# Designed miniproteins, single chains, continued (5), part 51

Each design is a single chain, and the fold is of that chain. pLDDT is the mean over its residues in the fold that is shown.

## One batch from the design tools (miniprotein)

Design m17746
Fold by ESMFold2-Fast:
Structure m17746 (fold): chain A 68 residues (1-68)
Amino acid sequence: SIVDELLAELERLAAEVPGFRALLEEMRRNTNEQGLRTAAIGFADSLLTHRPDLAAAARRLRALAERG
């Protein structure tokens, strides 16, 4: 499902962004599918601004979140 693909991409990014694991687990507990997509778009936009080394992964995450 698109949710599984989003979670897999977020899990990959959690390995590269310190502290994101805790935020990801909070998102998983406290949001539905639409909330997860909205949060993923916001996170991707933040990464595009602040982490140029992760720009390709951030663009992929944003596109994936917008597909569902």
Scores: mean pLDDT 75

Design m17747
Fold by ESMFold2-Fast:
Structure m17747 (fold): chain A 66 residues (1-66)
Amino acid sequence: MSYEEILEAIRYAVVNRDMLAYMRVWFEASSTENGQDLFTKANTEVSKIPIEELEEPKEVPELTRL
C-alpha cells in the first residue's frame, strides 16, 4: 500500500462525506507495517486543503470500494 493510494482514498472519502470509506481506508492502512504513519501523513495533508478546493479523484479508489 503506497502513500499515494492512501492519500487518494482519504481525499475521496472527505469530498464525499463518506465516513465508512474513511474508516475502511484507516483499517486497511492499519493492517500494514508503515500504513498508520502513511495514513497520518496523508490525513494531515488533506486537512490543510479547504473542502471547496479539494479535488475529487478521477476514479473511485479501491480502498473505498469495500
Scores: mean pLDDT 73

Design m17748
Fold by ESMFold2-Fast:
Structure m17748 (fold): chain A 69 residues (1-69)
Amino acid sequence: SELKEIARRYETAVPFTEEALEYLAEKTEGASEDEVANIVLVAQELAREAGRDAVEVEHVERALKLVGF
């Protein structure tokens, strides 16, 4: 998926789980690269704040709401 490839480019701090990456791709269908990048960066920060070593589905869900997607 092109969306997964875009998301992987912006995994700079915390890696995504496969489940989180699938969820992101499903929810960002039709989104621009800039929109996907912003969601990926916010989700990584949320995971980091939660003391997690990976981005989980819950972090992506919250990031989508915060970005207004």
Scores: mean pLDDT 84

Design m17749
Fold by ESMFold2-Fast:
Structure m17749 (fold): chain A 112 residues (1-112)
Amino acid sequence: APPVTSSEGTTETLDEERGLRLVTYSGRLELDGRVYEGGFGVVFLGGRTHAFSAEGVDGELVAEWEEVRPEGEDLEVPARGAPGSLEFALRGGFGARRARELAERALAEARA
C-alpha cells in the first residue's frame, strides 16, 4: 500500500519534557484498502508515533514504530499486518478533534 502523503502539517507541542506533539494534516489517507480524505492528526510521544485519527477512523499505533517527521514530511502509517500492530478502536468523523483528545489522554497517562 502507498504511504500517506501530506503536503501541509501543523505541529503543536503539548508537553516539551515528555516530547508530546500533535500534528494535524489535510489530505488523503489510504489505510487497509480504504481511502479517507480531509483532516487527520498524529500524536507523537517521546519521538515515536503514539496515535493517529482520520475522518471515519480512530486508531492507536504501537510505540515500537519509528518516529515520523511531522513538518511537511511524508507520513508513513503501517497497514494492518505490517511490522507492529495497528488497531482501530473507533469509526466516525474524528479527524483533528479526535487526535487532540488522544494527545490529552497520552499526556495524562505519561503523568501517571
Scores: mean pLDDT 48

Design m17750
Fold by ESMFold2-Fast:
Structure m17750 (fold): chain A 75 residues (1-75)
Amino acid sequence: MNREAAKAVAEGMSPLAREKARQAVDAGGPVTGDLLTEEEHRSVMEAARKGGGSADTPQGASGNAVAGVLYEEGH
């Protein structure tokens, strides 16, 4: 998944979902499908598709990419 697709999803996430992703990164744990809702995972796949990238991204990898963007925006 590319960084631009992850940024688009992060910006569209609810404040609560973004906070959960930040907490997971801060705790050193992976952002998994349990952290992302099914709808949020679909949004990641759609953002990747619209960005001209592969929509073939696992839910866990999608969550980690979004968490990475949220972590970078905090620094």
Scores: mean pLDDT 56

Design m17751
Fold by ESMFold2-Fast:
Structure m17751 (fold): chain A 98 residues (1-98)
Amino acid sequence: GQEEIDEVSEAMAAASDPEKAVELARKYVEQGKVGIADLLGLFAEMAGHYEAAAEIYRAVAEKQPDAATWRRLADLYEKMGKTEEAERWRQKADELAA
């Protein structure tokens, strides 16, 4: 609906500013709107703001544990060269999916 369109527009606008993207995503997570927070993380990742995207995905994963989100977080840490963190999240995702 219009509310979702407005939220997506706000998320897209915030994605160019990694600090604002994280703040907005945490607000959406607190409101239970984890889907829009996850989308904001995706926009941040597409913009190359990997650290901000990782913080957003972690907030989403902590609110609603999901194997796909945890695997995405692992892939993102790998892109950042954080191999040990990537392995830890990948293991957690596999355990959740089992």
Scores: mean pLDDT 79

Design m17752
Fold by ESMFold2-Fast:
Structure m17752 (fold): chain A 70 residues (1-70)
Amino acid sequence: EPSEEAKKLYEEFTKPQAEAAKLVAEGKEEEGLRLLYEELAKMFGVSVEEIKNLSVEEEEKLIEEIKKKM
């Protein structure tokens, strides 16, 4: 029932999260966080620096926009 585009976005989103979690578990927390920031920046079409400096309100708004597309 989800579109092929939505399924692809879900897979692209979950794969980096799994890789980041593995890196954090291995003690490479900075590398894991960097991977997550890069994927979020790519998904929203913004820079990694913008993601790092995102306010709590802006972060919540972006999460709600993702939920609307899923």
Scores: mean pLDDT 66

Design m17753
Fold by ESMFold2-Fast:
Structure m17753 (fold): chain A 84 residues (1-84)
Amino acid sequence: MFTAEDADKLLDALEEGGSITIDRSKPEIEQLREAIAQLRALRREIEAIRARETDPELRQRGENQLRLLDEVIAVLEERLKELE
């Protein structure tokens, strides 16, 4: 099962790698909204790359990345819902 801890680890890795930026001076709710928006943008980019990819292995990697992003987004959306 994909857990909140798994989501936090992936989110930290994406932030460290520069794929997303989190302004920790903002309220938690605003941080979550911005993170979700950035992850949705990243998902659209990966989907566009996957649509053009002809290598089956690279297509599968893209599919796996999309699944992980969908799971992280779902966890963050549930967190946002619980805070409001």
Scores: mean pLDDT 79

Design m17754
Fold by ESMFold2-Fast:
Structure m17754 (fold): chain A 81 residues (1-81)
Amino acid sequence: MDEEELDDEVKFALVEIYAVMARLSKDPEDQIEAIKKAVEVALSIKDPEVRERALQFIRDEASKLPKEVAEKALKIIDEAE
């Protein structure tokens, strides 16, 4: 399969990178965009246990964002599952 070039472990690492970048970014737009990218990568993970861990990591990092951004980020994660 085309997407098999990246295994779930590599995808999990990308999720961690994007989620942390969201927290380290200063611009609200960049924070939201990084969360969206993290969620997209997490949802592409085929192993349900790895995917669940990735989504939980995004939630934890999103909760550390400024209040207005954290609320919007958590809504994005919840709507994506």
Scores: mean pLDDT 79

Design m17755
Fold by ESMFold2-Fast:
Structure m17755 (fold): chain A 68 residues (1-68)
Amino acid sequence: GPVERARKEAIEAAKTGNPDEAVLAASRAGQKAYDEGATPEEATRAVAQGLKEGGYPLSDDPAAAPPA
C-alpha cells in the first residue's frame, strides 16, 4: 500500500548518502502516500522508518539526543 511504498522509497533515499537528497526524496514519498489515502501520521512514520532502515543517521533515542 501507499504507506509501505513510502517506507521503501525512504530507504532508497537514505542509501543515496546525501542527507539533503534523502530528506527531499523521503518527503516526496510521504506526500505521495498521503495523496494515495494514507493519514499524515502514517506517511510521516513510514518515511521516518524507511530513512532509519536505509541507514540514515536518525536518532530516535531521547537519551542519545541532547535536550532542547
Scores: mean pLDDT 72

Design m17756
Fold by ESMFold2-Fast:
Structure m17756 (fold): chain A 65 residues (1-65)
Amino acid sequence: SPASRYAAGNILLAAVEILGGEIVELGKDRLRIRVTADPETAERIRELARNAAELLGLKEVEVEE
């Protein structure tokens, strides 16, 4: 359901923050995240951000380092 996808997307955004990613912008079509982590953790954060954006219906995902 749309509500279920919305909840799942927000759970993944919480996981991004727990791993040390910073949500810089959550707009109508865009998710922008800042990552200052080791390469392995940064890649996990990128994967979570992509999946969250897909669940939330966002078209653009930007990752700043």
Scores: mean pLDDT 84

Design m17757
Fold by ESMFold2-Fast:
Structure m17757 (fold): chain A 114 residues (1-114)
Amino acid sequence: KKEVEALRKLAEKLEEAAERARAAATASAAELRATIRATKEEVDKALEEAAETTEYKEELLRMKEEISEMADTTVRAADLSGEAGAGAAEALARALEEHAEEVREKAKKLEEEL
């Protein structure tokens, strides 16, 4: 049950992060960079905490690496142009939503086994 709760909370954090990234796509370049950096820190922490709690630690640490790289790419894109930053932020939001769904499916599977 503790692992199921950890995965559910992680999925909620990833969903919140996706909403923030999507909102950042319509912000100024400076606000987009600040929001994406803060979102990266929150998501990295949430994924690390869940990895320590669950049997999916390798998968969650790979998710962390993927999301971290996409966040860094989004910040760099915003330095090139607001349009490039917005597009990258939208792509990051979609990736976060897909990862959140994957985490929720893992939580459901574990709950069914309990």
Scores: mean pLDDT 84

Design m17758
Fold by ESMFold2-Fast:
Structure m17758 (fold): chain A 87 residues (1-87)
Amino acid sequence: DPKVHKALSEALEKAKEILPEKNGGRRTHAAQLVVSAAYNELQGDLENAKILKDGALSLLSDVPEEEARKAVEEAFKYSKELLEKAL
């Protein structure tokens, strides 16, 4: 579905902007996991969504825990809102 693919790409770019820039490549991977978590939650897969969010937090281990958690939750909520409009 082209609409869903466009929303996934837009969510990924925004998640990258929200997440801390520390560790370069880990930020991109963390953003991918956050967007995937949002997509899985919208599909009803709450267990995989939790695993993916926990994975994103692990990739941000060099960021203070509170800052990393806040950024992941913000990116997750934004990605979920964006993807929900495409579904």
Scores: mean pLDDT 81

Design m17759
Fold by ESMFold2-Fast:
Structure m17759 (fold): chain A 66 residues (1-66)
Amino acid sequence: NEAGRKSLEAGIEAAKAGDAAAGAAGAHQYRVLGGGSPELTDRAIAAGQAGDAAATAELLEKALKE
């Protein structure tokens, strides 16, 4: 799903720039579009909601790889 992948990639970029909330939003959109590993994306959403941009970026990059 191209739209889901783009949402995940945008979330990774935002989280790397320090925007944990935007990272979580990208992960959530990826999940809604039926993307990838639910474990990694759900953990990334939780980290982003907690304001941990570094953890959000790391988990989203792992989700992108599978």
Scores: mean pLDDT 78

Design m17760
Fold by ESMFold2-Fast:
Structure m17760 (fold): chain A 120 residues (1-120)
Amino acid sequence: MTLEEIIRKAVDEIEKIAKESGNPELVKLVQEAKKRVDELIERYKKGELTPEQLVREIAGIFYDLVLKAIDLGVPKETVLKIIDVFIEAFREIAEVEPGLRELYDELISYFEKLKKEIES
């Protein structure tokens, strides 16, 4: 599985979670995030972004998605499921791109911390 395939798989799983939630505003947020992710993947495929730059930008999109979902009043259970998808995606990327392991460990720790703050 390539870096792009792992990222697309994560976004598709999040879109499924959003649709199953029955919240049309969350579905719209995920679709907007998906569009941004697709644009970044196309830039990466053209050699305009390094793997590190792609992963950092994707993490930013994921962070913004979580904050906007909380602002919309999306149930904590649904937000935590979305965060778990991001954490698993970064773990899968670490297996494919081991040279960026420190970045993935930082991002995983960051989202694990965000998850604990939401659970409190």
Scores: mean pLDDT 85

Design m17761
Fold by ESMFold2-Fast:
Structure m17761 (fold): chain A 76 residues (1-76)
Amino acid sequence: ALTEEEKKKAQEAALNAISSASSKEQRLVALKQLLKDDPYNQPALSFIVAFLRKNGEEDLAEEIEKFHKQLLEQSA
């Protein structure tokens, strides 16, 4: 289970990526960079994906999940 601090940090990271980027493409790049920095932080990824889906950004959530799977496959 995620701690309240971990949930808040993941939510703030997602919100900052969404707020600082003017397009879906820029938000996607920012979120991909967060995953590259810590590809094995699966609980934070799960929270970010759920948060994006809740905010109606299903396309972005799906792309982020696919990217994370590719990162894990490349390390296997």
Scores: mean pLDDT 71

Design m17762
Fold by ESMFold2-Fast:
Structure m17762 (fold): chain A 74 residues (1-74)
Amino acid sequence: HMSREELVKKAEELIERIRRYLAEHPDLDPQLRADLEGVIAQIRKAIEDNDFETVEVLIKGAELLLAEAERQLA
C-alpha cells in the first residue's frame, strides 16, 4: 500500500505530533505519557532495523494511543 518513503514520512510526522502533544499537555495521565514515549522509541528502532511492516503496525497503535490521550483530557 504505502511506499517505504511514505511510511517513514508518516512516522516522523506522527512522532512530531506526539512530541508536541506531550509538551502542550503536562497534565496527561503518566501511563499514557509513558506509552506514547515508548511507541516513539519503538517506531524509531523499527525504522533503523528496516522493519517497515512493524513501522506500519506501530503507527496505527500510536494513532490509537494519541486518540485515547485526547479522550481522557476531554
Scores: mean pLDDT 83

Design m17763
Fold by ESMFold2-Fast:
Structure m17763 (fold): chain A 106 residues (1-106)
Amino acid sequence: NPLYDQIKELVNKYPDSDPKLREQLIKLGREYREKLEKALDEIQTISQEAIKQIKEALKQGDLEKAKKIYEEAKKQLEEIVKKYNTPAVKEAYKQSIENLEKLVNA
């Protein structure tokens, strides 16, 4: 998310006591929150659907199908991380991958 980099640059540019810093941070914070919420919602939706499909494939004894669903979900989640590129999105990605790996390897 390029907006995160703009927030960092803004914090480095202005002293904490400068009222211009607060005004610009409020504006960027609203835009950042909207983009972050959308990215996290996408990760949650992809992860929940992948978990459902993996569990169904495993119930049917189809290990190769379960692996394929995991690999496709991983690619989709990676594209969200590339697009939004924030620490919170990267952490959500990491947790989603760890959860999916535990299911496929169980």
Scores: mean pLDDT 83

Design m17764
Fold by ESMFold2-Fast:
Structure m17764 (fold): chain A 80 residues (1-80)
Amino acid sequence: SIIEETIERLKELGAPESTIEEIKKLFEEMEEAVKNKDEKKLKETIEKLRELMLTLPEEQAAVVEEGAGKLVEKWYEKES
């Protein structure tokens, strides 16, 4: 799972439990918004994640950005 992979990488980088919990929550909200085609919720969740990333060390922010990018790719995948 994208969420599980991202959380394990953050743990390896020494991210605090509070940071891991918040990122997991935001990723779950983003995945649900993508699944439900809720553009408003997706934008709100991306904005919150962006703000959180500004408070993280660069290496942790990069891991979050990669994971979020993989979730957002599912939004742009349309079945014909």
Scores: mean pLDDT 79

Design m17765
Fold by ESMFold2-Fast:
Structure m17765 (fold): chain A 120 residues (1-120)
Amino acid sequence: SELEKLLEELVAEIEKLAEELKKKFKEILPEETYKKLEKVIDEGLERIRKAAKELAKTKSALEAALELLRLENELVTKLIEIVENDPNVTEEQKKKAKELLQEYSEKVRKLIGDFLKKAS
């Protein structure tokens, strides 16, 4: 279906942004912190992939967009909590990680918005 194709394209672009985020985290954060973030990102992406496949069956682009935004917000919240609560992460590293998460969130929100416009 057209919705299924658009959702597959959206998920692929989100996965690319998440891989870029992982690369940037690896450059600025301690290795053990990075491993925790990588695991949460990978688990979050798997939930997003599964949700997108199920939502393609509903034929509702709006429902798909809202659920993907919810899952992304949940993922970003978990990543912020890991960074904030890690005693091995400096205040400067926390600030940089949050800036990267904000940029990631803004780009994902734009992708979901563009998806919704194409599906309309």
Scores: mean pLDDT 90

Design m17766
Fold by ESMFold2-Fast:
Structure m17766 (fold): chain A 109 residues (1-109)
Amino acid sequence: EEIEKKIEEAVEAAKKGDVEKATEYILEAIRIAHERGEDPSEVILEAIKRALELMDEGDYQAARNLAEAIRRAVKEAIKEGLIDPFEGEILQGLAGIVIGLANLLIKKE
């Protein structure tokens, strides 16, 4: 599916340290879900799950970068009316927790 491909491209961009590009891919995935009448929150949760998988693999910097990209993409999606502001705020909070955890693990990388 196109959405899964965008999430995978965001993961690869995050691994390269390209937070801006990762943000663009996540936002594109959100827009595609919205256009198809699918739940954008499920796309965001899948992206957060990928960030947690990166942490499990020991790639804390990529996990932090992806979580930051997710926060930026959700903030933009709220402004564009692609996601409910209340749900978006919760998802931004969840991504923020992932960023905090990754930063603690990066501290002495």
Scores: mean pLDDT 87

Design m17767
Fold by ESMFold2-Fast:
Structure m17767 (fold): chain A 85 residues (1-85)
Amino acid sequence: MEKEVEEGVQQILDNPEETAAALTRMLGRPVTITSPEDARRALEEYYAALKEKMKEGEAAGYKFDPAVKKELEEQYELLIKRLEE
C-alpha cells in the first residue's frame, strides 16, 4: 500500500506533461506544470473540487465508503508532502 502510493506520487512528479494533461481533463481548464509549486496548486484545486462533489453527492443521499475517503486523504497528504520537499 505505502509503496504503491509512493510509486504513484513519483510517477506524477516524473511525468509533468502527462500529469498536466490528466489535470486539464479533470478540471476542465488548461493546466501547466513547470515547477513543483504548479503541480501542488493544480492538485490542491483538483482534490478540493473532488471533496466538494462528494459533499454534494452526500447531500443528495449518496453514501460514500469511508475507506475510499480515507485513502483519498492519505494520497493527497503524501503528494503535498513530496511537493514541499
Scores: mean pLDDT 70

Design m17768
Fold by ESMFold2-Fast:
Structure m17768 (fold): chain A 70 residues (1-70)
Amino acid sequence: SEKIIKFAEELRDLRVKEELTDEQDELIAKVVDALLNKASKEEIEELINEFIEEDPEAGEKVRELYEKYM
């Protein structure tokens, strides 16, 4: 799906353009890996919810991108 590819590209852009902690980068990488491995929307949403629990600010940005493209 073009939307899934665009979401993954936006997540990769965050990893390149923003000064992320190692923990934030690892959490974003888990979401990207799930997308590339064709994980279900439920699985992706669970990963995003876990991200928000660990880092509310960065996780919320990922959720906004998810809602924009998915």
Scores: mean pLDDT 79

Design m17769
Fold by ESMFold2-Fast:
Structure m17769 (fold): chain A 90 residues (1-90)
Amino acid sequence: SSLEVTLRSNLPAPVQEEQERLAEQVRRNGGTVTFDPDLTDSRTGTFSEEEQQTLLRTLRLLALALDYQLEDPSLSWADAMARAQRELEA
């Protein structure tokens, strides 16, 4: 099944880089990537350290889960996400 991901702009550089990596993985897998205009700011947004870490972790989690699902198509998305979460907590 196709993965749909909604992205936003004006993120801190490390978050933006991870978001771009995820977008490329989704696109190569035939998924859909959409930009939410309501999340786009004309200026660099202010994000707390906690918010930045949450975004980075979420993007890495999604990318890793997608890689697991691509390697083993028999894995459900939920199982792939659970495996990715365990690996990132190691």
Scores: mean pLDDT 70

Design m17770
Fold by ESMFold2-Fast:
Structure m17770 (fold): chain A 88 residues (1-88)
Amino acid sequence: MPSLAERALEAARAGDITTAIGVLLRMIGEVEDARLKGMEEAAALYEEALTHVRRMVDAALAGDDATAEEHRRRADELYAEAQRLMEE
């Protein structure tokens, strides 16, 4: 299954801005949920992942595939770490 960052990247490359925005809104919801639960470290990691997804989308729209892939990789790492903290 593609990650959230991979879905946003595919959507941006296809010009499907609505789908890309949908992924960003979902990630914002995950930051807010972590904060409401007092999971400050997970919230910070989700926020960093969201920042990388935003930069990934911007790079993809600019045609900078190398920068987009680097931000996607970093977003996936941060998101996975946040998910582990939330599951513990």
Scores: mean pLDDT 84

Design m17771
Fold by ESMFold2-Fast:
Structure m17771 (fold): chain A 89 residues (1-89)
Amino acid sequence: SFKEELEKAKALAEKIARETAEKLEEYGKNLKAGEDHKEGASVEELLEAMEKQFEKQKAKLEAAGPSEKQKETIKILEETIELTKKLVE
């Protein structure tokens, strides 16, 4: 049914936002653990890849004509993208 598909879409959007925020915290901890890793190039590359993926997910949600909950998910993705950019810089 359409209602089931809509509920799945909402749950997926919320899950992506939460997992994204948790991943960002995990990468932040890994950066601290790698304080002796002066280059950090592989971590920076991973953060850039994550940023690009978050931007794609945001674009998909926006294109779908987001509900209020999906708009909240988009805001979380935006915050996560900004934090990821700051970690790369």
Scores: mean pLDDT 63

Design m17772
Fold by ESMFold2-Fast:
Structure m17772 (fold): chain A 64 residues (1-64)
Amino acid sequence: EAEELKKKAEEARRLAEEWRKLAEQLKALTDADPRYAPLYAGAAISYVGYETLARLYEEKYEKL
């Protein structure tokens, strides 16, 4: 259903924004101590993943 896909896209966008904020915080920590780099990378990957998921849901409901 188009409406369900819209809600899934909105939820994915919300999660992407939360991971983006965490990635920015971890980036600052990584700039001070490179040992935080794997945590920053993980948060950045999660951000990109949820952003991509949101776009895929948006494309699906636009075709309905």
Scores: mean pLDDT 84

Design m17773
Fold by ESMFold2-Fast:
Structure m17773 (fold): chain A 79 residues (1-79)
Amino acid sequence: EEEQRRREVRYAAELTGKAIKNVKKSVEARKKDPELAEQYRKEAERILDEIRQRTSPRLAEAVRNAVELAEKLYEKKAA
């Protein structure tokens, strides 16, 4: 169970990084290619949904909040 918990946390961390990368690319693409920006946003949402299905509700909620905060920070830098 401890090894399974470590795998779950590592999996969530890797996917969180991918979700953040996709929201960053979405924000950066918004002015040049709105359709590409929407594709990156949908990919980030797909990754968040995958985390929700494979992790505890508490961990999934923390990850969603972190990704949404990252998106807002990238939007503020892009403005």
Scores: mean pLDDT 80

Design m17774
Fold by ESMFold2-Fast:
Structure m17774 (fold): chain A 70 residues (1-70)
Amino acid sequence: MAEVQQLVDEFQEEAKKIIEEKLKEDPRKAVAVTVIYTEALLQLDELLKAGDLDGAKKVIKDALELMKKV
């Protein structure tokens, strides 16, 4: 659905920005952030298939916060 696609697209755009910032600091940090993003994306797929939009938003928020801490 359009709402679900927009949520995923926004997460991807924010993750890309964080990855680019971390890559400038240390390539190893960029790898770590990419792993966190990929794991969060798998959790999102399960939650979105279950129709849990609030759970999906929480996973995105938690993942972005964790990625920024790397």
Scores: mean pLDDT 82

Design m17775
Fold by ESMFold2-Fast:
Structure m17775 (fold): chain A 87 residues (1-87)
Amino acid sequence: SLEEKIKELQKKYDELTKKRNAVGKEYRAVLDRQKELEENYKKDPSYKEEYETAKARGDALFTEYKKLNDEIDKVKKEIEDLLKESR
């Protein structure tokens, strides 16, 4: 039962890590697009709305990335606490 609980938490850890990595990849792509739009906006004011939209998307992805890291840390602690109980 203890080993099964640890296996379930390890699976959850792996799933959260995959999701965090996917969000991180999307965040980097949005930052690259944001930089391109910033350069375009300096030359043409019509790009302002697209730039601000990309910036808002980047902020949202960063918030999700941070939340996933917090969830990963919580799962790590749960695994560590269960491992201590087995001693």
Scores: mean pLDDT 88

Design m17776
Fold by ESMFold2-Fast:
Structure m17776 (fold): chain A 99 residues (1-99)
Amino acid sequence: MEDIEKAREALEKGDFETAVDYLSKAVEKARELFRSGKYEEAIKIAKEALDLAQEVLEKSTDPEVQKRAQRIIDTAQRIIKAAEAYLAGNTREAVEALF
């Protein structure tokens, strides 16, 4: 996924603002995939975004960047839980994970 690769490149360069911009786009793509019923693809992108956002949170000293990274982490975790619940056939648990 291009947004994940661009986020990784920005992170390698120490450009944390650009990294969180691309990670926000990646999480939106994961949400679109989830809404389209592509749960496995949504989980894959959300997990990659989660890992990179955690790295941004650890390495950045900018409070606004840290806040943006935390929002990406929270959103990615919700997508993963909801998508995993749908794949397991647990529609009730999937709805509860989103709320």
Scores: mean pLDDT 84

Design m17777
Fold by ESMFold2-Fast:
Formats: sequence, C-alpha cells, structure tokens
Structure m17777 (fold): chain A 74 residues (1-74)
Amino acid sequence: SKEDLVELGRRAARVAAKALGFSDEQIEELAQKVEEKVRSLPNPTEDSVLKVVVETLGEAARAAGLPPPQPLDG
C-alpha cells in the first residue's frame, strides 16, 4: 500500500541519516521530509521511494558539508 511505501521511506531515511552521523532531531526531520515527498508521488513504487531517500539524504549531506549559519552578532 502507499502507507507501506511511506513507512519504507521513513525507515530507510532514519537508518541512512543515523549512519551519516545526523542528530536525532535531524534524523526525524529527514524522515518527515521523505514522508512528504513519497506522499506527493502520484504512483509510488519501492524504486521511486528509495530514489527519494537517496536524493533527500544526499542533499542533506551536501548541506551538512557547508559551515553552519553564523549567529547574528549583536
């Protein structure tokens, strides 16, 4: 079902994000982002779900390679 594909995406995202060293908060945010993307697919398949996971985690990993936003100096 579509719900099973959403759960697949969420689990894969959590496992991959944890392996990449993301925090628990970031892991949950990435899982939610994957869920939203999978739910937006008109005809999701296991392959399309895994592609969404790879692309989402790849984008997050690239973003994590950038310096964090600097605090606003007063």
Scores: mean pLDDT 76

Design m17778
Fold by ESMFold2-Fast:
Structure m17778 (fold): chain A 69 residues (1-69)
Amino acid sequence: AAALEVTPADFAALSPAGHAAVADAARALAQETGDPRMAELAARTAAGDPAAGVEALRAKAEHEAARLA
């Protein structure tokens, strides 16, 4: 599992393409899980909230880790 030790500062340092990729990943996870919290994280990440972006990346990593267990 590619568990990422990502901080809000790490997310804030991403390029605009990196921010968009994280928002897209969170939106895909929201569609896959049906969790409205993931949809809100995607929207907040797209709006430039680095804390939401970090939470989205961690949620994705946890979801992928569960598939490997």
Scores: mean pLDDT 70

Design m17779
Fold by ESMFold2-Fast:
Structure m17779 (fold): chain A 90 residues (1-90)
Amino acid sequence: GLTKATASVILEDGRIAFGEVVVDSSTSNEDIVRKSTIAALKNLFGKEPEILSVKITEVNKDSNTIKAEVEVELDGRKLKAKVTVKLEEL
């Protein structure tokens, strides 16, 4: 099966990014957060960031959401972000 993951990413500098990816339903929560965060930040910045770390803070099966704290690197700058991912089975 396939799952659509839609990320809302709030950077520590106050910028907000949105992105979506479709993944295999067997994809780990960490990889879902990583891939959807990359998509969101690529939409905001026009280039791919590097994800340095992912810390999952909440998994809510009733609302189909994952929350995480991530560290990213873009153009030599390290930023922290809070990520909320909404999951939809396809």
Scores: mean pLDDT 88

